# Designed miniproteins, single chains, continued (2): the designs that were tried, part 28

Each design is a single chain, and the fold is of that chain. pLDDT is the mean over its residues in the fold that is shown.

## One batch from the design tools (miniprotein)

Design m4938
Fold by ESMFold2-Fast:
Structure m4938 (fold): chain A 95 residues (1-95)
Amino acid sequence: SIRDRLLELVEEYAELLKQILGSSIVEQRRRLYLGMVDAVLEDPKRDGPLAIDYLDREIESLKRKAKEDPSNKEIYEKIAEILERIRDLIAELHS
């Protein structure tokens, strides 16, 4: 299901994020995205556009960080790619 795909992507996001951030902030970010998934699935017309806007800003931030921190470039790019996949699935639900 779309829910199962979104949940898998959130877990992939959290696993990659562990390479850059401490466990407490990773868990906070994981819970934020799980909450976003639940909100979008309950009301895709209201929360879809809000989630997409948030994801677009986060993706832009990660791409900027990849440029500013070349030692972690690969991991930032992988995280951005996962967020882009989440964004695209949410866009399909909203449309």
Scores: mean pLDDT 88

Design m4939
Fold by ESMFold2-Fast:
Structure m4939 (fold): chain A 94 residues (1-94)
Amino acid sequence: GKEYVFRRENVPAEEALEAARELAREAAKVAEPGDVVHAVVRDLDGNVLGADSVVLEEGKILEDIEDAALDAAREGIEKAPGAKLNLEVRVIHR
């Protein structure tokens, strides 16, 4: 399977939700039903602060990716308020 990775680095916590939505929109352009998506949010030291994964459903691709990316970003903001975050969305074709 082919893998696609989308990243935003050094994102202020106050911008993380919009950055997560932008990454989800980019990922949705290449994603297909049945793909696995991993959303991960890290601090600048590489520690995982938030993560979510979803298997994409037909007709719900953008919605499923946005939900995973936003859940990971919200968890990251809660664990590191006011910090800068590194956001990643990974699409894995089966």
Scores: mean pLDDT 88

Design m4940
Fold by ESMFold2-Fast:
Structure m4940 (fold): chain A 76 residues (1-76)
Amino acid sequence: MKKAEEKMKEALELVKKLFDEIVEKGYSSEEIRKKLNELGPKIQELIDELPPELQKKFLEEVEELFVKMLDEMDKK
């Protein structure tokens, strides 16, 4: 369990850093897509061994981060 929670946290940190970078750099839709495609496999490796409850928690946290990113982009 502890190792799985650490993997989820690492995956969330990668997502958060990407979203922060998107907002800070003002990436275009094409640049965002490219970055997501580059990070997708790394994130997938981290979540592959997570129990279903932690996978659900990860998706909920990612959804919250995505909404925050959209709100920050909208304010610019």
Scores: mean pLDDT 77

Design m4941
Fold by ESMFold2-Fast:
Structure m4941 (fold): chain A 80 residues (1-80)
Amino acid sequence: SLEEIRRKYREKAEKLIKNEELRKLLFEAFDRLAAARTPEEVRAVVRDFAKKVQEFPEEDQNIAHAILEEFLGERAALEA
């Protein structure tokens, strides 16, 4: 379920992302993606997230993007 996916990726972010503000941005992205109803809304969330994470160190950005991509893949599989 989407709720199980959200829990899984929140737990993963808590383990891998030590910056509290970056974790907050990831959690906000997960919540927005869970509520998204159109591909356009999904793309808007991803673009906003990519812009906001540019303020963080490159290593943290790479981890955050990897987590978000995995979340998006599992979310997409639920719609198939």
Scores: mean pLDDT 84

Design m4942
Fold by ESMFold2-Fast:
Structure m4942 (fold): chain A 70 residues (1-70)
Amino acid sequence: SVEDILNELEELIKEAEETLSKEQFSKFLTRFNEVENSLLEKLRAGEISAEEFAKLLLDETKRLIEELKK
């Protein structure tokens, strides 16, 4: 469900805050907000569903965290 995906997203963000440095986490939040805003525009335009929005945001969040750990 969308709620399950969003709960997984919330847990990943909490883990990122715990594992990334303060500077890396700040960079993560900036990029996360850019991705979220882009996906929200598509959702509002009817280009993607609420479930697709949640899945895409989760997948991109995982990618961002892995990129910043390098």
Scores: mean pLDDT 85

Design m4943
Fold by ESMFold2-Fast:
Structure m4943 (fold): chain A 104 residues (1-104)
Amino acid sequence: SEFDEKIEEINKLILETIKLIDKIDPRKATITGFVLLSDQTEVWTLHTSKNATLEEIEAAEKNIKSRLDALIDDFKDNPKAVALLKQIQKLLLELIEETKKKKE
């Protein structure tokens, strides 16, 4: 499905981001990796759950956007990391929008 393809794309971007940061700061790479994988898991859980409410999906959207905005700012001096994080944010938010439409 298009959803599964986007999740796989996000996973590849997360792994690329972790590898990039790990060369500079392994501890920061580990923390960033856990955050991004957690956000991906939350989006997957909300999309596949029959019981997820619109309120829960909207709360997740706000939290994920804010969290990735903070990561983008934290890595602002690394243009490659910023580009990867922006792509991850875009794809996660697109999947959240798809999830909202599914709950109509």
Scores: mean pLDDT 87

Design m4944
Fold by ESMFold2-Fast:
Structure m4944 (fold): chain A 83 residues (1-83)
Amino acid sequence: SDLIKEIQEKGKEAIDAIENGDTKKFSEQISKLTGLAIIGIADDDQDAIKTAQEEMKKVNQTAVAKSTDAALKAALAAQLAKA
């Protein structure tokens, strides 16, 4: 579905932002990914929910493993607390 495609796109863009050290773009893409996950929950779209969970896990693992920027680590912690 289009929702699943958007979730995957935002997850990929968040990972790309981590690799480039772009904390602003990372925060923007994580906020969008979270919004799409909420839409999936509201619509009871189990495939979208599972896709969002997997993308969030990949993003979180990448951010924790590769981040050397205190601001990026703080942004990740804030987003995890809201998820």
Scores: mean pLDDT 79

Design m4945
Fold by ESMFold2-Fast:
Structure m4945 (fold): chain A 91 residues (1-91)
Amino acid sequence: MAKKLLEEALETIKKLGSKEAVEKAEEIVEAAKAGHITESTALLRLVKILVEEKKFEEAKKFIEKMKEAGLISEELAEIMINYIEKKEKES
């Protein structure tokens, strides 16, 4: 599940993000593959990239998928959704 979500998030950033966002996302995914960070940490960093690229709906979608996959707690998912919605309102 987590590997599939990492691939889906990376493909979303490749399709919708800037060149800089794609390069950063690829570095994060490689760090997770190398075991330098957890898959959950990598996914949260990719969600942050989506927020920075103002892809707020996609960012929220990945938080929900992470919660459904058991990669984050329901409480952490709520905190992250509130953070994304605050950033959307500020944009």
Scores: mean pLDDT 84

Design m4946
Fold by ESMFold2-Fast:
Structure m4946 (fold): chain A 80 residues (1-80)
Amino acid sequence: SALEAAEEGIERVKKAKSAEEAVEAAKEALERLRKEGGITEESMNAGIEGLDELLKNKASLDDIKEAAIGGLESAKEALS
């Protein structure tokens, strides 16, 4: 379900040990949310672009986790 995709994504992002791992976990969660109908294609693409921009700008692991978890929790809240 879309809720499970968001929850599993949040847990994977929390456990990430590098910025790249956190971005990959968040992107996979966004793709699963789109497949399950939890978000639009536009929202998925915007999220992926935002994560790529953070990684390109060498944002810290903590900043990437905060942004990714915040976005996934917002998506989860919208599904509730």
Scores: mean pLDDT 84

Design m4947
Fold by ESMFold2-Fast:
Parts: structure tokens; sequence; C-alpha cells
Structure m4947 (fold): chain A 69 residues (1-69)
């Protein structure tokens, strides 16, 4: 549904902003919300997109942690 797509776009914006600020806890929280959306979505394409974005945000967190460690 359009509402799920709007939620995906808002979460992506929040995830990118958190990563840009170095807010790794915030970025992890956004990835969790993407995973919840994927699990709850009745649209398999929305669910697949939400999972892919969650994985991308999680990868960004890991890359940032490697730079800081």
Amino acid sequence: ADEELQRLLELERRGLAALTRGDLAGARKVAEEFRQLADESKDPEVAALARRVAESVEAGVRAQERRLA
C-alpha cells in the first residue's frame, strides 16, 4: 500500500540521517523498524524492499563501527 511505501521512505531518511550523524544506536533502531515492517507487510514486494533496506542500514552501522574500532 502507499502508506507502507511512505513508511519505507521515512525510515530510509531517518536511517541515513542517523548514519551521517554517527548515531549508530539510532541507525540500528531504524533497521529494526524496517525488519518489523517486512515481517508485518502483506505485500511481498514491500517486504522484500524493507528487508533490503534493513540490511543496507545494518551494513552501514558495521562499516562505521569498523572505522571507529
Scores: mean pLDDT 80

Design m4948
Fold by ESMFold2-Fast:
Structure m4948 (fold): chain A 87 residues (1-87)
Amino acid sequence: DVREGAELLIEFAEKHPLTLTAKVLSKDGEVLEERELSSLEEIKELMEKVIASYEAKKAGTEKEVTLFSLSPESLEKVQEYLEELEK
């Protein structure tokens, strides 16, 4: 789920450099913020916001939605890491 995915991404980022693009959307889908993150501290903060957004949506209290995407290079590395975990 979202929490487990966030924890795995943080663990990966502690050992491997990652670049993420973060977006904050209003309930109506308007882009409020968009920024690129590459430091471990920023990635941890982003994951906390993603988890909080998911929990708020689950409880029906969300005011905004935090999303992220990986750069093509970072996505490939994460996919390889996940494949190794299946072995």
Scores: mean pLDDT 72

Design m4949
Fold by ESMFold2-Fast:
Structure m4949 (fold): chain A 63 residues (1-63)
Amino acid sequence: SSAKEHLDKAAEKARKGDVDGALKHLGEAVAAGKLDPASTIPIGGKLLNGDFEGAAELIEKLK
């Protein structure tokens, strides 16, 4: 599986307000070695605060 596929799905889930789905796909990108775990912290903050579009924009920048 490509890391881009996981990031695409994470952004899609984030836009839908599916926090658990977004975090699952970000975790899969981290496990694939494509994403620094520290990069997920600001995305998680936006998701928990209900800023779903802002979270998706941060995920798009990781592609």
Scores: mean pLDDT 80

Design m4950
Fold by ESMFold2-Fast:
Structure m4950 (fold): chain A 59 residues (1-59)
Amino acid sequence: GSAATQRVNAALNAAGQLELPVGEIMRLSKVSQSTLSREAKRGELTIRDGYVSVAPVVD
């Protein structure tokens, strides 16, 4: 995955969560909302109802 997606996954793992609100992910991962939207459009991550996840199953 991209560096942005790797940062998002690291933030989720650090929080012990499968999904986090967009604002929380932005704060923890240092990734912009525009970058998150771009990666979601590429299929690298999912944004649903204001929450961000990388995959249904986290490794």
Scores: mean pLDDT 77

Design m4951
Fold by ESMFold2-Fast:
Structure m4951 (fold): chain A 93 residues (1-93)
Amino acid sequence: MALDVARAVENAFYEGAKEAGGEEIAQKVLDKYGPIIYTAAALRAVGLQIDLLLEGKSEEEANEEAFRQVMEEDIPYYKKLGEEEAKKLKEEA
């Protein structure tokens, strides 16, 4: 779960950067920030799962809800962040 959402978030960041700056700029942005974004997304998914378990949800319910929250909230956010970082790099070139 956490690794799957982390990869989805990293992919959304790359696609946002690619749409704004093209593949070459998107790859440079991904090389610079991808590992940090991947790690942050994985930790957020795990943190949400722990919080839901502490609220008394089952492991299955906690996994499904944490996945849903990351996909609905973080995917659009990181896609937009990718677009903005690609724009910055394009302006610096």
Scores: mean pLDDT 81

Design m4952
Fold by ESMFold2-Fast:
Structure m4952 (fold): chain A 59 residues (1-59)
Amino acid sequence: DLQEQIEKKKQELRERAEREDAAPAIFDLSTQSPLEIGETVNRLLERHPRVLVLGVNVP
């Protein structure tokens, strides 16, 4: 019971922390949730592990 409440609360705080902390850290876009932005960026990085959001590492 206690552990169940802690886990649920931790998960909720984690989502909020990601939004507040990730937004100014990764992008200046606070309009959209960092979770969605992170997913999009992660997909781009998966396909282009050396490519930045606004930059590419091409020789």
Scores: mean pLDDT 52

Design m4953
Fold by ESMFold2-Fast:
Structure m4953 (fold): chain A 79 residues (1-79)
Amino acid sequence: MEALARKALALLEEFVARAAEVAAELRAAGLSDAQVEAILALTREALARVRAALEAGDYEGALAIFEAFLAEARRIAAA
């Protein structure tokens, strides 16, 4: 479980580090600026929460946060 939680953290860190490229790809896919900003804000929030859960040793909680993030990002993209 720890390995999956650490992989989730790494993916969120990569998305934040590449935020400008991710934003450009999302816009190219047809998302509005508001949808892109909302997804990037969610990604930053999810990164902070997953990091805190991992520091507490809560690997299951870290994965639950990541899953909730993916569900909400999909909802925003579909709006």
Scores: mean pLDDT 85

Design m4954
Fold by ESMFold2-Fast:
Structure m4954 (fold): chain A 100 residues (1-100)
Amino acid sequence: SLDEDLVAAGRSLLEGAQEALKNGDYETAAILAGFAAMAAHLDPELVARAYLVYGQSLLKLGEYEEAIRVFEKAIEVAKDNPELREEAQKLLETAREKLS
């Protein structure tokens, strides 16, 4: 279905975002992760994972206030996944500490 195709596209975009983040290409990681979250909108776990990569990329780019908003969204979406929720909460705290 179109929805299954969009989720599959979101997963592929997320894999690309993770690779870009690992390679220090933070702008590309943010862009790909943002598109991954939009495409995977019917898969809350994929959306949460995409928001984590997006927020981490924003942290690396020094966009701390935007990273905070994105991690808060990751926590909201990860409501049924305690592991992702805990990871998002730790990253949210890191982003808040950067603002001093």
Scores: mean pLDDT 89

Design m4955
Fold by ESMFold2-Fast:
Structure m4955 (fold): chain A 64 residues (1-64)
Amino acid sequence: SLAEKAAAAVKEATGADDKAAAYAGRQGSLTGSGSMAGAAVINRGGLDAERGERAGRAAVEAGA
């Protein structure tokens, strides 16, 4: 459920699709790293660095 909450937060913050958001949420939840979640969104969702950074912050905050 932690990864699911993080994925929802990523999707809301960045507008990423469900697959990219879920992947980013899991990476952020497991590592506690905004950078890891951000990289995941960029690599999977084709988002720019700014949106990736927002995704990372959202994932970590949702996981806390």
Scores: mean pLDDT 60

Design m4956
Fold by ESMFold2-Fast:
Structure m4956 (fold): chain A 90 residues (1-90)
Amino acid sequence: MEKYEKLLSINPNNARALLELAEHLYKQGKYEEAVEYFKRALDILKQFLPPDHLLIAEALRALADVYEKMGKTEEAQRLRDEADRIEARA
């Protein structure tokens, strides 16, 4: 799981591992690192899943929570709005 999480991220199944790692980092207060891994997971999910897939919405909400903790409220709200639109269409 260490520095090789990036290599695992080339697979859609590994996007979940990245989401779990990012959530763990978020709980530890490592917000910048959590943002990096959530973004990597989202990039993978968007490559392999349809744009209205609920897992993308869940990842967007999780990333928004991290941005809110960092004081980036506008970025957080934008991500939540994107997630809400996906869920409304699902």
Scores: mean pLDDT 77

Design m4957
Fold by ESMFold2-Fast:
Structure m4957 (fold): chain A 72 residues (1-72)
Amino acid sequence: ADRDAVIAELSRLHGVSREAVERGVELVRRRGPRTFSEAEAARMDDELEAGAASDDALHALGQAALDRLAAA
C-alpha cells in the first residue's frame, strides 16, 4: 500500500481528516517514534472517536500510519 492509501484508510477508520493523519506523521518525524501502552492507546482512540484529538493522539495515529507503511 502507498502512503496516500494508508492515510485515507486511517482517516476513514477514525473519522478524522486526511490532514489530521498527515499532521500525526509530521509529529512523529519531529518528536521521534514513541511506544504507547495499551491503556494509553485506548485513551487516545477514545479521543479520536470523540473528535477531540490531542497531539499525543495524533502522534499515535501518525505512528500507526508509519507502522503500516513499514509492514508493506
Scores: mean pLDDT 75

Design m4958
Fold by ESMFold2-Fast:
Structure m4958 (fold): chain A 108 residues (1-108)
Amino acid sequence: MKQSLTDLANNYTAIAILGAGGLAEMRALADASPEEIERAGRNILESLESVTKSAVETGKKNIERLSEDPEKKKEVEAELKKILEFARKQKEEVERATRETVERARAR
């Protein structure tokens, strides 16, 4: 069980790093063209999607390994749900930052 939660925690960390790094990249692209900003935003979102899919696959595999332990299955399911909600918020924040940065670039 400890290993299953550690694997999910690693996915959570990867999502956090990608989200924070993506927001930092948007700040660095403040003077870039709208097209360059949109491309960077797409690349970040694709990376977040990839890690999110890995988290789902890891979670499903760990749930299957738990056999007849319903309490531990619920614990892993709850942790996976938290990771998916966090990933959704990170995606929304990157999408918003990309849109706002593009709008500022076009207003120049």
Scores: mean pLDDT 79

Design m4959
Fold by ESMFold2-Fast:
Structure m4959 (fold): chain A 91 residues (1-91)
Amino acid sequence: SILELLSPEVAALLREMQERVLELSEVHSDEEVIEAYLALLREMFRRMGLSEALVEEFLRAFFVSHEAAVAAWVRVLRELGQDELVAAIEE
């Protein structure tokens, strides 16, 4: 799976984030879930050592279009050194 291409630490953080988003989706409105998801993404990226500028650029691009969201993820993955996962996404 795509998660197996990530480092164990990054994969664990992504799994925890997905579990928290699912828990929020069971109890909260879509607006509250989006707001909480953005907060979790900021926390996760901060813990991974990404610059605040890159994190905010990612978040601004994420909701513009599907293509912008994919490009933003590829950029984040490259900064995290996930070259194998980037190659898999780009085919």
Scores: mean pLDDT 65

Design m4960
Fold by ESMFold2-Fast:
Structure m4960 (fold): chain A 55 residues (1-55)
Amino acid sequence: MDFVEELRRFAETQPEEDRQILLSLADNVQYRLDNNQDPSWFVLTARRVLEALQK
């Protein structure tokens, strides 16, 4: 499954503040990928947020 899509889907299950953070991170990852820029920091940050909210 695409990481950006998975992140957006998870965001829809979260409270508004957490949802906005997750969607912002997903948008930043997608923006970096679309512009051939390194998304690593945003991917790492998003994974840490997901781990904190899921586990």
Scores: mean pLDDT 79

Design m4961
Fold by ESMFold2-Fast:
Structure m4961 (fold): chain A 98 residues (1-98)
Amino acid sequence: SPAVKALQMAIDSLDAAIGLLDYMIENDLSELQRLVLRLTVLGTLSFVVSVLSKIDPELAKWAQEKFDQIKASTDPAEQRKIVQEMKAKLRKKLEELK
């Protein structure tokens, strides 16, 4: 199913974002390095919301609310927790489509 493949791509993108957030938590980074990584995470989450909007508009609305919470935070640990919550929800949706 194209929807299953697209949802898997969204989940893989969230895993990439978690990896970037782990790097930000574990390393002493310059302000510029933190800005670049933050923008990369936010761009990845915007992509995920866009993918979900084509599959499940209600799930996309929920994911947008989580994305807005991430944008409001400057703490990578808090952002990581929200991204993991998003991943769990997307994985549940993936199992429902199989």
Scores: mean pLDDT 90

Design m4962
Fold by ESMFold2-Fast:
Structure m4962 (fold): chain A 75 residues (1-75)
Amino acid sequence: SIEEKIQAMKDTIEEVAKKNGLSAKVEIKVGDDYIEITVTLNGKEIKVKIPTDASLEEYKRTAELMAEKAIELAK
């Protein structure tokens, strides 16, 4: 479900942030064709749009990449 994909992304981002001693704020806006995710980390914002029909694995991979970019900007 969409809720499972969203939760998986939040969990992934928060886990990566915590491992780096950081706290991430995650905001998600659900649209018809896309889910918009905003991650705020150490005052820096990253925003990504993911198609609602993308697989759970694609959502998790996107979350990992997004978290990595957020950490890079925070360091």
Scores: mean pLDDT 80

Design m4963
Fold by ESMFold2-Fast:
Structure m4963 (fold): chain A 86 residues (1-86)
Amino acid sequence: SADEVLEQVDKILDKYRDFLIKELKLSQSEYEQLRKEFLEDIREHSIDSSYLLDEENTIRLFLGFLLSKGVISSSQLQKILNKIKS
């Protein structure tokens, strides 16, 4: 279900919280606000519940959301993804 996808996304963002805060140079409160906005965006747009997100895919989607909001550059997105793949 969509709720199961949202639960997986939220757990992965919690797991990577300290890493993403450091890489994005955000405060804890800024990260939690962006996390909340991302989860609400996913809920509003009714994502396909048949797709189970792994950690890399979840972070890619979150970074893509941040890119669409102008929070990060495409170069920052690629740098962060490369660190997760290593």
Scores: mean pLDDT 79

Design m4964
Fold by ESMFold2-Fast:
Structure m4964 (fold): chain A 66 residues (1-66)
Amino acid sequence: GIEELVKEAKEVILKSERLTERQKESLIKVLESLNPTLLRAAKAELRELGLPEAVELIDEILELLE
C-alpha cells in the first residue's frame, strides 16, 4: 500500500549521501503530506539529485493517489 511505498522512499532518502540533512527533512515531510503537487515537485528534485529509486517510488505513490 501507500504506507509501504512511503517507508521505502524514506529509507532511500535517509541512506543517501548526496542529500543534506535539511533536504532529507524537507523531502520526508513532503512524503508524509501525501500532497500530489508537493510530491511532483519532490520527484523533480530527486531526479536532478540522481536518486532514481526514490523517483520510481514517488511515481507509484502518485498512481495510487490519482
Scores: mean pLDDT 85

Design m4965
Fold by ESMFold2-Fast:
Parts: structure tokens; sequence; C-alpha cells
Structure m4965 (fold): chain A 113 residues (1-113)
């Protein structure tokens, strides 16, 4: 098993009637979608940390996942892409989102033990 950090950064434009509760629900769904995508790939999420920032009609969501995975079954890039797709699908289906401005998912080596 090896460790990788997956960083997800999302910027989206909110609908004019989006509430603080809608933003909280969106963030929760994104976090869950990312975690589920890792699990479906056969990875294990060891930690997940998230930040949400609202600036006018834009929301920025950052998620960091520490993932344990089997390098013989998948690459860090495949994990990051699976997470990116799950997050994109969540944004496209969420009623509070007017437009997706940016989605990034990046895998980087975890710090050496």
Amino acid sequence: MQLVEIDVEVTAKLKPDATEEDVRRLAARIYQAAIDAVKEMGGKVLSATGEVEVDGDEVRIRLRLLVEYDPSKMTPEELAEAVRKAVEETLKSHPAVEEILDIRATARPARPL
C-alpha cells in the first residue's frame, strides 16, 4: 500500500436564490462524492479536510484527501480523475449551481514516513 494526497478545488457560480444551507449541502455532497469515488476505485480514505468560501455569487470549495491505495491496481492520476468526475457530476446535478467555473483534482505524493 502507498499514500497519496488528492487535492480538489472547485469554483462555481451560485443561483441568485441560493441560501447558506444550499451551500452547506453542496459542500457535503461534494465531500461524499469524492470519498465514494476513492472507495469505488478500491482506495481507503484516511483523512478528509474541507474548506468552503463564498465571495458574492461564487463559491470556492477545497477538499484534501489522504488516500491509501494499491499501486498495482491504480495510479494516483486515475484516482484524481475519478474524484474529479464524481465532483463534476455532483455540481452539474445540484440545483444551487448556475455555472461551473473551474474544477481541479490533483494527486501528489504524501510526505515520506
Scores: mean pLDDT 85

Design m4966
Fold by ESMFold2-Fast:
Structure m4966 (fold): chain A 75 residues (1-75)
Amino acid sequence: SLDELRRELLQAAFNGDVEKAVEYAKAFIEAGGDPEQLIRELKVVKQHVESSDLPPEEKAKRLEAIDAAIEVAKA
């Protein structure tokens, strides 16, 4: 389902898994998910990561995965 794909995407992004974040973002869009809504949700998550006290290396990985998913949704 779209909700399961969204959950998997957010989990991959949270884990900094760029490859899985891209895979699930593509699957979400292909399944008929709203790209604009996904971009808005990912931008909110991005702001939370940027303002967090996470270690710089962890923060960088999560931001990379989030940005990769946003680029998929923009295509």
Scores: mean pLDDT 84

Design m4967
Fold by ESMFold2-Fast:
Structure m4967 (fold): chain A 65 residues (1-65)
Amino acid sequence: SEAAENARKVADETPDPGGAAAAGMAAKTAEQFGAEGGRRSALRGYNNSKDPAIAEALRRAAEAI
């Protein structure tokens, strides 16, 4: 899906390994549950993450989805 591809691009462009992994998980969620599911998952991760690099990657993934 386009939503999953957009989130995968964010993961590929993220230098931080934890952030890249988090954005990759958002892409998997978008592939399985659609754009809305992927975006909601990424935003929840963003709001609940205590790691700034992971939070930023998830924010970018949510915006790209």
Scores: mean pLDDT 84

Design m4968
Fold by ESMFold2-Fast:
Structure m4968 (fold): chain A 88 residues (1-88)
Amino acid sequence: SKEVEEIIAEINALVAEAQAVVQALLAQGPLTPEQKAILARMDEILLEIGKILNDYLVNKKISIEEAKEKIEKLLEELRALIAELKAQ
């Protein structure tokens, strides 16, 4: 649906922002263990978002309302992690 396309566009925008932050950090030297831990948590969040989208779009296990609520909470966590990475 168009609404799912908008969610995917937001995910893609946040991933692009995270990639830009990583490139800026790499220009200053190798990533620290703390920075790598933040990136690992971001990867876990993206995998969970993918699972929720699959449960909605493919498996038909959850409603659109439940999928949106769960994804919005995960996107808030992702934004917080990107901000933490920027503060490094």
Scores: mean pLDDT 86

Design m4969
Fold by ESMFold2-Fast:
Structure m4969 (fold): chain A 64 residues (1-64)
Amino acid sequence: GPAEAAARRAARAAGADEAAIEALLTSGKNQDSVGARAAAERIVALGGSREQADRAGAGAVTAG
């Protein structure tokens, strides 16, 4: 839905690859804050910004 599309766009803007995007959305669907945090750490490891990665994680939980 629109929330999932917004979460995907935010994750891509943060520097997420497709694996990180999928992990974020799966974490949101399962209300898994630990999984969302792990996906955000992956985005930072790929060179993304910490602030944008954390916002993408929060957005994914909202979308799920």
Scores: mean pLDDT 76

Design m4970
Fold by ESMFold2-Fast:
Structure m4970 (fold): chain A 60 residues (1-60)
Amino acid sequence: MMEEIKKLAEEAAKKLASDNPSDISKGVGLALRVLGLGIDAGKLEEASEIFLKKLKEVLA
């Protein structure tokens, strides 16, 4: 479960870091999916931290 959230978070981060508006839009949807999966698992804070860390690494 958390490994799948991590993979999805990485994909969302890469799309959000894109210069393409269409990819950014898809990245937003994937990011919301990551948060939803985190809520379902009772791990919202952990899923959020994983996503933000991946986003920072892709953007930096």
Scores: mean pLDDT 79

Design m4971
Fold by ESMFold2-Fast:
Structure m4971 (fold): chain A 68 residues (1-68)
Amino acid sequence: MEAAERALEELFEGLSSKVGKETAEKIVELIKEGKIEEAVELARKAGLDESLVEIVEDAAKKIVELLK
């Protein structure tokens, strides 16, 4: 659990710098709920390029595995 929380915190910091804190919070919340597709879609709508969206998707999948 702690490892997943650290990964979420790190992802939030990275996202906040690119899409703003409010959007980053929503993305992190979706990942906590296992809603990876919705988190990725929100990141894309927020203006992240495709390479960064892919990084977010990979990180989200790893975090969800840690939450199991």
Scores: mean pLDDT 79

Design m4972
Fold by ESMFold2-Fast:
Structure m4972 (fold): chain A 92 residues (1-92)
Amino acid sequence: MREEAVELLREAVRVAEKAGDLETAAQLRELLARIEAARGKPDEWYVLYQALVEGARLMEESYKRTGDPRFKELGERLKALAEKLKEIGENP
């Protein structure tokens, strides 16, 4: 789960940088740093979940600004992973 989330967020950073959305790329890098800082901590699950939800929101906003379908695809993938993580964490 963490590895999959990190991979998706890294892809989102790359797409944002390539599209010239440097502000979104910086925010995504901050989410990645928060995931790493939470590793092995009691709130790791919650930090991971919040990072995925926030990442999906950032992708949706980037899609609205740029029209680049890669942002829409990444946003939906991040949302799906967040929902799966929520279901596993709340109803194991």
Scores: mean pLDDT 82

